# Ledger of designs, part 102: designed miniproteins, single chains, continued (2)

Each design is a single chain, and the fold is of that chain. pLDDT is the mean over its residues in the fold that is shown.

## One batch from the design tools (miniprotein)

Design m7543
Fold by ESMFold2-Fast:
Structure m7543 (fold): chain A 66 residues (1-66)
Amino acid sequence: REAALLGIQALMLVTAANVAYWLGEKDAAKQAVEGARELADRIEALGDTEMAQWVREKVEEAEKKV
C-alpha cells in the first residue's frame, strides 16, 4: 500500500521532530513537522483519510511543544 509506506515515512518524521524538540533543535523540528504534514496531505489524496488524520494529530502534538 502506497498510503502505508507514506504513513511509515510520516511516523519517522514525527519521531525525528519529537527528538529534535527534546534536544532543543527547533529549526530541525519545524522542518520535520512540515515534512510530515506534506505526507499527511499525500496520504489523504490517496483516499486513506484515517491514516492522514492520525498523522495530522501527531503533527499537532509535536507543534504544541515548540
Scores: mean pLDDT 78

Design m7544
Fold by ESMFold2-Fast:
Structure m7544 (fold): chain A 57 residues (1-57)
Amino acid sequence: GPAAKIRAGLEEALANDDAAAVAAGVAEARQLGLHKSDPEVGRLVAEGERFLREHGL
C-alpha cells in the first residue's frame, strides 16, 4: 500500500543520501497524512526532515 511504498522509498533515499528523494518522500507522506497514521512513516519523516536540515534544505 502507499505507506509501505513510502517507507521503502524513504529508507532507500536516506541510505543513499539522496536529498531530492528524501524531500519528495517527506512531502508525499505529509500530504497523505501517513506520518500520523503509520508510526514507521512518522519516524522516517522525522529522520528525513533532520537529514534535510543538516544539509541546509
Scores: mean pLDDT 86

Design m7545
Fold by ESMFold2-Fast:
Structure m7545 (fold): chain A 120 residues (1-120)
Amino acid sequence: KTSIIYKPLEDVSRDELTAMLEFAVDNKDPALALLVLVTLRDRFAYELMARLLGITDPEEIEAILSLPLDERNKLLLEALSRIDELSEEEKQELLDRARRALELLKEGKSLEEVGEALNS
């Protein structure tokens, strides 16, 4: 359930992301929801992640996701450690978006199609 932070994003399987989303929804884990949604290119998750890292432009999250594994993991874990700085409404929205992403993955949508649907 931590496999996403310990390998390149291109090596993260659809099945691994689906399992992480199921865990996040079932356990009401907004930190895990944020991590997976950022991997799915969710723009709302980008905005929250940027705020937690003190980044002004949410598009800079794409640069973070392209960093070497060690540097990426350090920044992602820093953001997740600050998850309690988010409002209850923002944490609930992360869980609602995670549930939507999970439904789309279970319907057989690709990772790219899920990202497009979340940003529509």
Scores: mean pLDDT 78

Design m7546
Fold by ESMFold2-Fast:
Structure m7546 (fold): chain A 110 residues (1-110)
Amino acid sequence: VEEVREAVEKLDADKVIYMLYEAAKQKDNERLLELIRVLGQYPEKFLPLLARIYKKGYIDLLLYIASLVTGEARLAIESIVRFLENIVNTTSSLDKEKAEKKYEEIKKKV
């Protein structure tokens, strides 16, 4: 958790992405939610981080995070993912239909 605070404060986005990816890969939902709680304390860095994850092709990570949160938080993350998809669509190989299909598959497995 302290590692995430230091990485976010120092603008080390790649380290933050690595920590989120590893937690998701291990299906450590408790750790992943704690990492998201820490990141939520720096909202000005959160949206650029999500855009960076999307551009790196880790859309599955974003969709998995969205699947773990509920209520308004889930809707907010889903809205951000859809917004990022739309703004990158002209230069991205990722199709909105493919992203929505992957999101539904991840939701069923989690």
Scores: mean pLDDT 62

Design m7547
Fold by ESMFold2-Fast:
Structure m7547 (fold): chain A 78 residues (1-78)
Amino acid sequence: SLEELKKKLEEAQKRIEEVTKAMNDYIDDVKKTGEKRIAEAEKQSPEAAEKARQDLETDIKNGKSLKEKAVERLKAEA
């Protein structure tokens, strides 16, 4: 029935919201950890600091890619 489809859609939307929040929290943790690594690397050398910044940018891009893939998968299953 249309009502059963609507209920399944609402459940799917809640799951997407939960996964989106979890992935955003993960990306925020990646940012915090990366910023601490940059601060520590700055004490060593400018080259170490630059590498730490590049590593953080890569980690953020990977986190965002994982989030997009997870959300797209859930939307496709809905």
Scores: mean pLDDT 87

Design m7548
Fold by ESMFold2-Fast:
Structure m7548 (fold): chain A 95 residues (1-95)
Amino acid sequence: SLQDLVDQMIDFERFQAELFRRLGLDDLAALHEQSARELEQMKRDNASKDEVVAFVRQHRDQILDLLKKQLPNNHGLIGFVSNTYDGFITGLEQA
């Protein structure tokens, strides 16, 4: 369901924030933490599917840009993060 997907995205964002904090990549960690808070706020505000999709697309682009800048040779991680967001967007659009 839409709610289940948003909850999975919040969990993913919080997990990524913890991971990047442990790696000393504080800018990436902060961006993931901000996304988790914004998704939680969107849930409280009963945001539309289209609003959530628009937010996730924008956030994906920001995360991938920063990730490629900070870890340009980590092709596996870049691919994993990209594919995960693309999966969430597809799931949201079908919800």
Scores: mean pLDDT 89

Design m7549
Fold by ESMFold2-Fast:
Structure m7549 (fold): chain A 79 residues (1-79)
Amino acid sequence: MSPEQLVEAAIEAIEEVRKKGLVSQEQADEYIKKLREAYKKGASSEEIGRIIVQFLNSLDDEGREAFLEALNAEVAKAL
């Protein structure tokens, strides 16, 4: 998966978790901004992956499960 595809998949997954009320709008916006800024700076998939893991670790158990399910669905669409 390219860095662009990974960023778009992660942003969609963050928005799904936000729509379910499992993360605040402020927190969702913060991580979406981090992902977009990392991509603009030419960040590798590894660097983008670290931001995704930071978001995952900021969630409770329910939020983590929902985020991983949403991320997996978006990743499957990009393959």
Scores: mean pLDDT 83

Design m7550
Fold by ESMFold2-Fast:
Structure m7550 (fold): chain A 81 residues (1-81)
Amino acid sequence: SPLDELEALLKRLYHTALTGSLAELRAEADRLLAFVRTQSPELRALALRWLERFYRQMQSELSPEKAALLRELIARLRAIT
């Protein structure tokens, strides 16, 4: 289902944000954004809420570059929601 795919993409993004490189995080962000562009406004709103929650909880554990990339992703997702 679209919800299961969203959950899988977000889990991968979260794991990469905490353990991966900046380049890997950018790739996962691009995959998430490409997926949500093809989905309903309701699924985009859900993705935005979950991503904003993760960012709030984990911001202090991220490098400035990773934090900036996630803020950019949130802004782009908000623009299409």
Scores: mean pLDDT 89

Design m7551
Fold by ESMFold2-Fast:
Structure m7551 (fold): chain A 66 residues (1-66)
Amino acid sequence: SSEAEKLLAEAAELDREARALDLPPSVRSQIFQALLESARAAQEGDLEAARRHLAEARKLIDEARA
């Protein structure tokens, strides 16, 4: 679906942002785990779960950039 495609595109963008940041290994691991879970949920059609995991990844990246 178009919504799943949008969520996957947003996850890819956050992946690029996280890789550009100098992050502690534990924080990096949490972000990439959340992005992986978001992508899997989107592929399985669970758009609600995909959005929750994507929001968690975004929050962690925003906190790291502050």
Scores: mean pLDDT 86

Design m7552
Fold by ESMFold2-Fast:
Structure m7552 (fold): chain A 79 residues (1-79)
Amino acid sequence: APSPLEQARALLEEYRARVRALIAAGDLEGYFALQAEFAERMARILASLSPAQQQEVEAEYLKIIAELAPEAAAVAAAA
């Protein structure tokens, strides 16, 4: 079975792919729905991680957000 850390990393990869697809579709409502789903799913995984592992996951998440934020802002500005 995948470890909680492997589950967190898999969820971040899923999040990146799904956000990018929603941005490409201009689906702002789907984007906010995904944020709620992701927050709940990630919170369950994070509860099983050490503080050091939580920091690693948070750093990867912030990196993904920094990569996607310009794309999301462009869709929001176009709406």
Scores: mean pLDDT 81

Design m7553
Fold by ESMFold2-Fast:
Structure m7553 (fold): chain A 83 residues (1-83)
Amino acid sequence: EDPALTEAERAELLARLEAREAEIAKADVPDREARLLAAELLRAVLAGDYERAREYLAKLRPYVDEDAVKRAEEDIEALRARE
């Protein structure tokens, strides 16, 4: 088996993480800071900085549903674990 994440697998996981981040954003947060945190989270994931991404996700918890946060954590962990 190939333990390394393929380009196609990485793109798929990133797309799912982007979809989860969009679901978090759809929680109708009027807070500009929450939107900036969501953007920083996605940027950190795209840069491969999963620890930083998790820090931003933790800061988003007060603004979004716990289920949305947990799904985003799962996607980030899947990306990190497969690299």
Scores: mean pLDDT 70

Design m7554
Fold by ESMFold2-Fast:
Structure m7554 (fold): chain A 99 residues (1-99)
Amino acid sequence: LSDVELLKAMIEALMEGKVVTTPEEAQALIDKLKQERDDFVKKLEEAASKSPENKKLYDEIVKLREDAIKTLPTLSEEEQKKLAEEFNKKYKELVDKIL
């Protein structure tokens, strides 16, 4: 992984409220998150195909993730924590609506 890819993966881990302190720990968490992400994305895509409303919710989830990943590297540690908490809350709300 490039430094940028590692940083993005650590940011995703932080958004799930997980503690990441070393590159080795980050890599193990990245692998786990990729597997969980792929399984969960498939479930969301299947739900999204059922109605236009579910598709809209899926698009909002995708945009929320993309915006967070782009924004997090520009923020302070305290602001990153706040964004991660807000992201987790909104992400869970949207997921609960689609599933």
Scores: mean pLDDT 65

Design m7555
Fold by ESMFold2-Fast:
Structure m7555 (fold): chain A 71 residues (1-71)
Amino acid sequence: MQQQIDQQIIDAAQRGDVDQAIQIMNQAIDQGIVPSGDTVRTVATMLVNQGRFDDARDMVRRARDAGTVIT
């Protein structure tokens, strides 16, 4: 289940639809699914590359609060 959701998030981000990637991640967390650190890093990096630093920070914080380990 986590691997399938992680892949959906990555696919959305790679299409350039970072907002959809964030939405899928938020829905997963609401369902009790913890995104992987690799998935969160990928989406956060894309947000940073787009100059969306506040969105990147908020996403990382929410994922960590849900239980994601990011190093």
Scores: mean pLDDT 81

Design m7556
Fold by ESMFold2-Fast:
Structure m7556 (fold): chain A 66 residues (1-66)
Amino acid sequence: LSEEEKEGLKEVVSTYFHPDTPAESWEIHPDTNLPSAPPGFLLIRDTKDQSKDIEVDFEGVKILMK
C-alpha cells in the first residue's frame, strides 16, 4: 500500500477501534466468537471490503481486514 492509502486506512482504523484497545482483546472476543488472528496481527472485521483480505502495516501493527 502507498503512504496515502496507509493514511486513509489509519483514519478508518482509528474510527473502528481506539488505539488504546489491546490487540489481544480484539483477536478473540468471547461473546462474538471472532476467529483468532495470527500473533502480531489485529483483526478488523470491515464489511466494506470483506472480499479483499487486506494486510496493512500500521505503525508496527499488522492489520488484517476481513
Scores: mean pLDDT 46

Design m7557
Fold by ESMFold2-Fast:
Structure m7557 (fold): chain A 75 residues (1-75)
Amino acid sequence: SARDAQVFAQFDGYLQRAQAAGGITDAQRQRIADIFRDAIRNGTDFDALFDRLASIVGPAAARGLVALYRTLMAR
């Protein structure tokens, strides 16, 4: 939907800025973006989303990404 595309664009913008600042690698950005695209389109369990993200960026960064997902999906 148009709303899903807008939500993803906001999230991808965040990841692009994080990559530019050196917080994440290009490979990490791509993997996280793919996970988020799937989660936005098909829905997700927050625990499953956390586990997938934590395998890429560790638990602390994964908590922040899950919180961002919850915030963007509430809009």
Scores: mean pLDDT 81

Design m7558
Fold by ESMFold2-Fast:
Structure m7558 (fold): chain A 68 residues (1-68)
Amino acid sequence: SAAEEIKKLEEEEKQAEEKRDQYIAESSKAGLEGNMDEAELYTRKAMDYMGKAEEAKKEREEIEQKAK
């Protein structure tokens, strides 16, 4: 059902946002420790999860629009 698909996408968005925030924190820690290569790696991972969260949000909004 549309409700089940919306719930799944909400969960995917939340999980992606949690991973984004985790990698932002790890990037900050690595930067403070002088590990610039690790800081850059974690920043890229955070950006990837930010993209996944936005994609899940867009898919959810499309389903919500169709369920009018």
Scores: mean pLDDT 85

Design m7559
Fold by ESMFold2-Fast:
Structure m7559 (fold): chain A 90 residues (1-90)
Amino acid sequence: MELTEEQAKELVELIEKKDYAAAVELARKVLPEPSPEMRRLIVEGFKELGVEETEKRLLKAVENYKEGKISPAVLATAALFGGEAILELR
């Protein structure tokens, strides 16, 4: 499914208000299903960084998206894996 600009804006708002459960659900609807191995590896990498550092990286992804430096798909990918890591750590 193609990620719309409205869905990307919704992801920004969800990340900024720290609603990671809703951000992950939206990202899962718009992204192709990642392989279980890749999902586990990336999520574990974010978990190793911890909640604070993962939140910082998600906010940087939001900023990069607002500046036109990354695509909506890249923002959604960051929200999916970073959000899953935060939810597993909390």
Scores: mean pLDDT 80

Design m7560
Fold by ESMFold2-Fast:
Structure m7560 (fold): chain A 91 residues (1-91)
Amino acid sequence: MTQEEEDYFKELLAEAKKEGKLIEQNGEEVANEFLKRMETQAVRAQLYQVLDQLAPHMSQSAIDALRKQVEKADLDTVQAALQSLQQQLAA
């Protein structure tokens, strides 16, 4: 998912909360869940790019196993994994 879509949705959610309309429609939970899914998808996309860079140094089965783990992981887990891998690449 693009950063523009995330930024737009964050602005839309903030404006809706400010006016009370999202709360009035009982949609706040749905909107917050959707935003979290968008954020998670963006972080996973970045992590997959890092895994693609590592693919020449790993077996295909190892890459596939890591991709499955990323797909099942929550936002906090994928964010921590991305930071760890970026730190190793920066060395």
Scores: mean pLDDT 68

Design m7561
Fold by ESMFold2-Fast:
Structure m7561 (fold): chain A 100 residues (1-100)
Amino acid sequence: SKEEAIKLIEEWEKKAIEILETTEDPEEAAKKLKELQEETYKKLSEILDDETLKEIADKMNQMLIEVTELLRTLPKEEARKKGIEVIKKTKEEMIKIIEK
């Protein structure tokens, strides 16, 4: 259901932000975000149609690339702040895709 998919995206956002707030090493944070993405994708694949799932996967992949670059190139505090902004934006975009 759309409601179940939205709840999974909300849980993904909360966990992604927690990873950025609690993980000191940039490479470990990137790894945990990728693992969270794979787990979330698996759960969404049971609920969403293939076309919607592909659009969501593209958004999650774009987020992972952007956040990983921020974590590798910026000072820790700035990377965390900007990474959280990217995560929040990605959540809003994914919910909008699901609500179509």
Scores: mean pLDDT 89

Design m7562
Fold by ESMFold2-Fast:
Structure m7562 (fold): chain A 64 residues (1-64)
Amino acid sequence: SIEEIIAQNEAAVAALDARIAELERQIAAETDPERRERLETLLGFLRFVRGSTLLLIERLRAKL
């Protein structure tokens, strides 16, 4: 059902939030500027995926 898909995507957002928080901690501790830039690129990608998932949840809720 749409409600089950929403619940699964909300769980995915929670998992992404945990990964983003851990990655932010890694970036804060990173002293190598090249490695820091690569980690920041990954962080940007994860934030994009999170935002896209939230938009999907919004669209699915609008159909209920």
Scores: mean pLDDT 89

Design m7563
Fold by ESMFold2-Fast:
Structure m7563 (fold): chain A 80 residues (1-80)
Amino acid sequence: PVLYYTEENRATAERIAKQWGIPSQLINVADIPLKEGDIVGFVGEDGTVLWAARVTAENIDEIKERFASGEYVGLLVIPA
């Protein structure tokens, strides 16, 4: 699992990832490495998963749009 984040959320995302014992990575929205079958979770400031889904061809664009919105601290990705 990796917690992906944008620059504005760096401090909070790195803190949450450290508490969870997983890597975190600064990324541009366009470059986020999503594949069909991956499990994703949008993470709030308190470290809760606010929305989770399995990546499909039908929802991958919505997931990228939600990450781009800046509403969440980061996107947790669990590879298939």
Scores: mean pLDDT 83

Design m7564
Fold by ESMFold2-Fast:
Structure m7564 (fold): chain A 79 residues (1-79)
Amino acid sequence: MKVTITGTSKTKEVAEKFGKALLKEAEQLGKVVSSSFSGTTFTLTVEGISVSQATALSIRAIGIALELGAESVKVTFED
């Protein structure tokens, strides 16, 4: 499946730390289609992963966001 994760942070520093940590996790699971920064927002799209892997990555993204003090995480699943 395909998953898109968007994290928004109060500062660019937190956004960069969030993006770097999440990208490392995602690259181990499947094909990273895109990764981008826009101000304090990081967006990542991964394809070729299972539902279980997408769920695990989503939980990990929330955990990283909580640890770093990010403001929001949005996850979109696509078949």
Scores: mean pLDDT 83

Design m7565
Fold by ESMFold2-Fast:
Structure m7565 (fold): chain A 100 residues (1-100)
Amino acid sequence: PPRSTTKYRLSPWFQKLLEKAGFPAVTELTYHEAMALFLEALLKLGLMSTRETESGERVYIAQSQEMKDLVGADEFLESSDEFTNLVLKLLPDLQAINTP
């Protein structure tokens, strides 16, 4: 996981999503701040919902075609590759850190 104090550049799509949800215009956030605001924005805009499995794991449910296309799935687990790939689309600099 990325360092808690390291700021990452937000993708243009992510910046626009946050503005649409009524959050202040930001270009950089820490990983934890970015993930918290992303989830809050998606829930606020009705683009995603969540449920819990019997095992206590969070399931994300894409509510819009845009989200389904972005993720490549209608539903995905927090532990899934789909969630990891979505994060890299939100924070492209995070992908660069994982490249040698």
Scores: mean pLDDT 74

Design m7566
Fold by ESMFold2-Fast:
Structure m7566 (fold): chain A 83 residues (1-83)
Amino acid sequence: SEAEEFTRQGQGLIAAAYAAFGPEAARRAGEVAKAAARHFLSPEQAAEVSARIDEFTARVLGEEGAELAAEMRALAEAAEAEL
């Protein structure tokens, strides 16, 4: 669904921002993703996406963040190498 795709894109943006620029960038990426959800989705879908983005941001800013950021960087590097 549109909400599920939006959640995945938002999570990817947050992980990439953390990997490249650290925790404050990840927080800002989460706010951008929530703002975009409110613009493009219904209020009910936007609320669901916002809740999932907040949960993911909290996870990234916790103990998992460094490992997740390293994994996202490795995946991005592998994708660039295949081009």
Scores: mean pLDDT 77

Design m7567
Fold by ESMFold2-Fast:
Structure m7567 (fold): chain A 99 residues (1-99)
Amino acid sequence: MKTAHIYIDDILNDGLLERFLREYNPDALVVALRTRSGEPVPLEEAKKRIEDFIKKAKERGYEKVVIHADSSPEAVELAEFAKKYAESLGLEVELIIHP
């Protein structure tokens, strides 16, 4: 099954996650909740990035999206948004919340 990965995390852990995703899964997306200066990323910008990625994954023949999120309310909200959007396009979805 051709699978895409989305990681929704705080910027403090983002650099390691982005490196691992680029090494293992070039068709992966990392969504940071804060900039490197600690400012919140606009929710609308994060949602648009998620929608664009999932739409392109579907167009490229992906059948499944695995969504990884930390347990923060903002990460969970974005993960639920991503799940709903991917399911609306007919993709299989797995959601993994990390404590």
Scores: mean pLDDT 74

Design m7568
Fold by ESMFold2-Fast:
Structure m7568 (fold): chain A 59 residues (1-59)
Amino acid sequence: SEQIRKLRQQTQEEVFKMVEEIEKMKKEGKPESEIQELRQQMNDLLLESQKKLEELERE
């Protein structure tokens, strides 16, 4: 499905940007609490994307 491929690509691009931001925060010496908040947001995004993919595959 084109919708599935597009969703996967968009999710990968967003996750990549979040990973880059986490690495930047680590290099800048940002507090671990702030880094963990961004990691949690990334995990939530991945979980939401997975649920949407499962719904699209059921239809």
Scores: mean pLDDT 83

Design m7569
Fold by ESMFold2-Fast:
Structure m7569 (fold): chain A 63 residues (1-63)
Amino acid sequence: DVKEEIEKLAEEARKALEEGNVAEATKYMQQIAKLGEENRDNIEAYKLAMEKIIELGKLLAKQ
């Protein structure tokens, strides 16, 4: 399930950010974005991937 994989990658990115590992977090974010784009015909999965990227990006930027 693509959505389940996106959720797992988002969780790994969050863990990386908690550890201060920005490089690993951005790597997982890139994987989420790529997975979303590869599944753009699956609207729910694409939307989920974009939502996770936005959420993680805000955390990374310390807004």
Scores: mean pLDDT 81

Design m7570
Fold by ESMFold2-Fast:
Structure m7570 (fold): chain A 74 residues (1-74)
Amino acid sequence: MERRKKILEAAQIENFARREAGELADKLGYKELGRKIGGSTIKDAIELAKSHPEMKEAVEILEKALKEAEKILE
């Protein structure tokens, strides 16, 4: 089914963004934050990253991925 392909594509975009954001957190010394971001929903990951001023780049990556995923699921 066409819709299942779109769901998988959206999930893949979100998973890659959480991984990238988690890697940025680890690079900045926030290893536990990186694990939480990787294990959370994309929306929860955005809120976690927003709580840390140094994570501005990760917030931008996560918000962009959420918008792209929502567009695919439309």
Scores: mean pLDDT 81

Design m7571
Fold by ESMFold2-Fast:
Structure m7571 (fold): chain A 62 residues (1-62)
Amino acid sequence: GAVAEGAARGAASGKAKGIPGSGAGAGNLMHGVDEKGGQAAGRGAEAGNGDPEAAARGSLEG
């Protein structure tokens, strides 16, 4: 199912670019803030398919 795969991929990709890509400091700037960056990255993973815009974009591609 290209449409179903596109929707899931779009949602995950959009979320990864949004919150984990921006909020996932991963200790790049400061290892002290790494624990906060890890939490932000986890939030993006938790809501992998929660972004309707990303899901719609993926579906449009499929």
Scores: mean pLDDT 46

Design m7572
Fold by ESMFold2-Fast:
Structure m7572 (fold): chain A 66 residues (1-66)
Amino acid sequence: MDEAIEKGDIEAVEEEIRRLQRERDELLARLPTLSPEAAEVARRTIAELDEQIRRGREALEELKRK
């Protein structure tokens, strides 16, 4: 999974977090334009993206704290 955070890979983790945030924000922005069925799927995807972002932030903070 995201265990491969190496001494020089902080930027890669930050970029992954930003990518996930962009995907989440794009889905949120598209919610009003989606069908009700597609909106339900998008909301579930947003929740999963939020979880991934949280985990990524935890890993990043642990590295930056040290």
Scores: mean pLDDT 76

Design m7573
Fold by ESMFold2-Fast:
Structure m7573 (fold): chain A 75 residues (1-75)
Amino acid sequence: MSAEELRKLLEEARSEEVDEVSFEVAEIAVKYLAGEISREEAIEKIAEIAKKAGWSEEDARKFAEKALELAEKES
């Protein structure tokens, strides 16, 4: 796990506690931007996390695509 990336995400959240779901989603997005995983793999992983949080499969996948699209547009 990238401790440096985790620390940055915690600082951006400006919270003592971070939801496990939010943490996992952010870590996947960071790994994708760092080139460690493919876009398709990142979408699948984020969608699975959203499904665990109670989202439907279709909504979870759309959310994952939007999240990565916004991340890609910034870098």
Scores: mean pLDDT 68

Design m7574
Fold by ESMFold2-Fast:
Structure m7574 (fold): chain A 123 residues (1-123)
Amino acid sequence: LEEAREKLEKAKEYYEKGIQALKNGDFDTALEYFKKALEYLDEAQKILDEIGESEETRPLRAEITRLKFRVYYELSRLDKENADEYLEKAKKYWRELNFMPGVTFPYDPELEKVYLRLLFENP
């Protein structure tokens, strides 16, 4: 469980670095950081899958799903060659996040705005 938390924290760090690179106009660096964030998210998910379903793992799974949605959304805008694949994954994780049983999320207007843009621009 602690290893999964450490991987998730690393994923958050790389996601934040990716956003900063985007703000600086460094699209290649942003792409690299977002891909690194996905690697850590996949490692965290694998650890949780080995532990199994529990009340302790549910909030971590929710955080991983939320961050995967954000990362795939950013990748869909940056990587034009793979945009359709990343967009479909972003839509998948947004749906999983909203239908995840036993998890309560505060309303996040920024995530909802992102999903609404995906829905209307790329149905």
Scores: mean pLDDT 76

Design m7575
Fold by ESMFold2-Fast:
Structure m7575 (fold): chain A 92 residues (1-92)
Amino acid sequence: SLVERFRAALEEVLTSEDEEARVRADAEAMALLREAASDPEKAAEMARLAAEAVRALAAREAARTGDAEIARLGEERAAALLGLPERLAALN
């Protein structure tokens, strides 16, 4: 259920036209990721979902704008997200 809630929050961040709804969904996704920090398997799965979402969003915006820098930044963010479970474990 935690992973499903995280997936739903990511989908709202990616698809919602409402800025307030996106901000709330982003906050929920971060809270769920923090809650999953004690479960390395769930944290890793959530990190993979977040990385995929960031890559998809960056690729779409890069294609829309013609700005390849957006795709590069998306890859950097995706790499950071994939490392997040280890970083969270180090903090706790």
Scores: mean pLDDT 75

Design m7576
Fold by ESMFold2-Fast:
Structure m7576 (fold): chain A 79 residues (1-79)
Amino acid sequence: GDALDRLWKTTDDGIERIRRDPSAAQEALEEVRKTAEEAIREAEKVGPGARGVMRLQAEGSISEVERTAREELERARRE
C-alpha cells in the first residue's frame, strides 16, 4: 500500500543520505521512525493483522537504517 511504499522510500533515502554524510545519521533515523509510526497508524485503520505486518516491516526498516548509521559513523570515527 501507499504507507508501505513511503516507509520503503524513506528507508532507502535515509540509508543513501547516511552513506553520503554520516553526520546526517540522527536526522535519517528520526525520519524513518516517524514514517514507521505513521505507517503503523494507517495499517491499524485496516485491522490488527495489517498493523502486525506493518510493525514487522517498520522494525526491519528501522534496524536497517540503525545498522547503516552505526557502520558509517564507526567508519568516519576511524579516519
Scores: mean pLDDT 85

Design m7577
Fold by ESMFold2-Fast:
Structure m7577 (fold): chain A 78 residues (1-78)
Amino acid sequence: DNVLVDYWEEEDKSLTMKQMLVKGVNKVLENFKGVVQTGAESTADSLTVEMISDEGQKVVVTATNEGKMTIEVYKKSP
């Protein structure tokens, strides 16, 4: 099972969903090594990017049309 091991949340209603997503992705790239994008989804209300680090952590960045951005970090349970 994947376990949530880290969580970051930011809100800025002056930024677009794309700008909030870029901010989140840049934060991931600054904090994790060997990050590779494994998935992306776009809806009318949200943008999501899934990534995996060289340590095998799954990182999910979501930006919403309400100016919210979340970063969720998951580790595989031993």
Scores: mean pLDDT 82

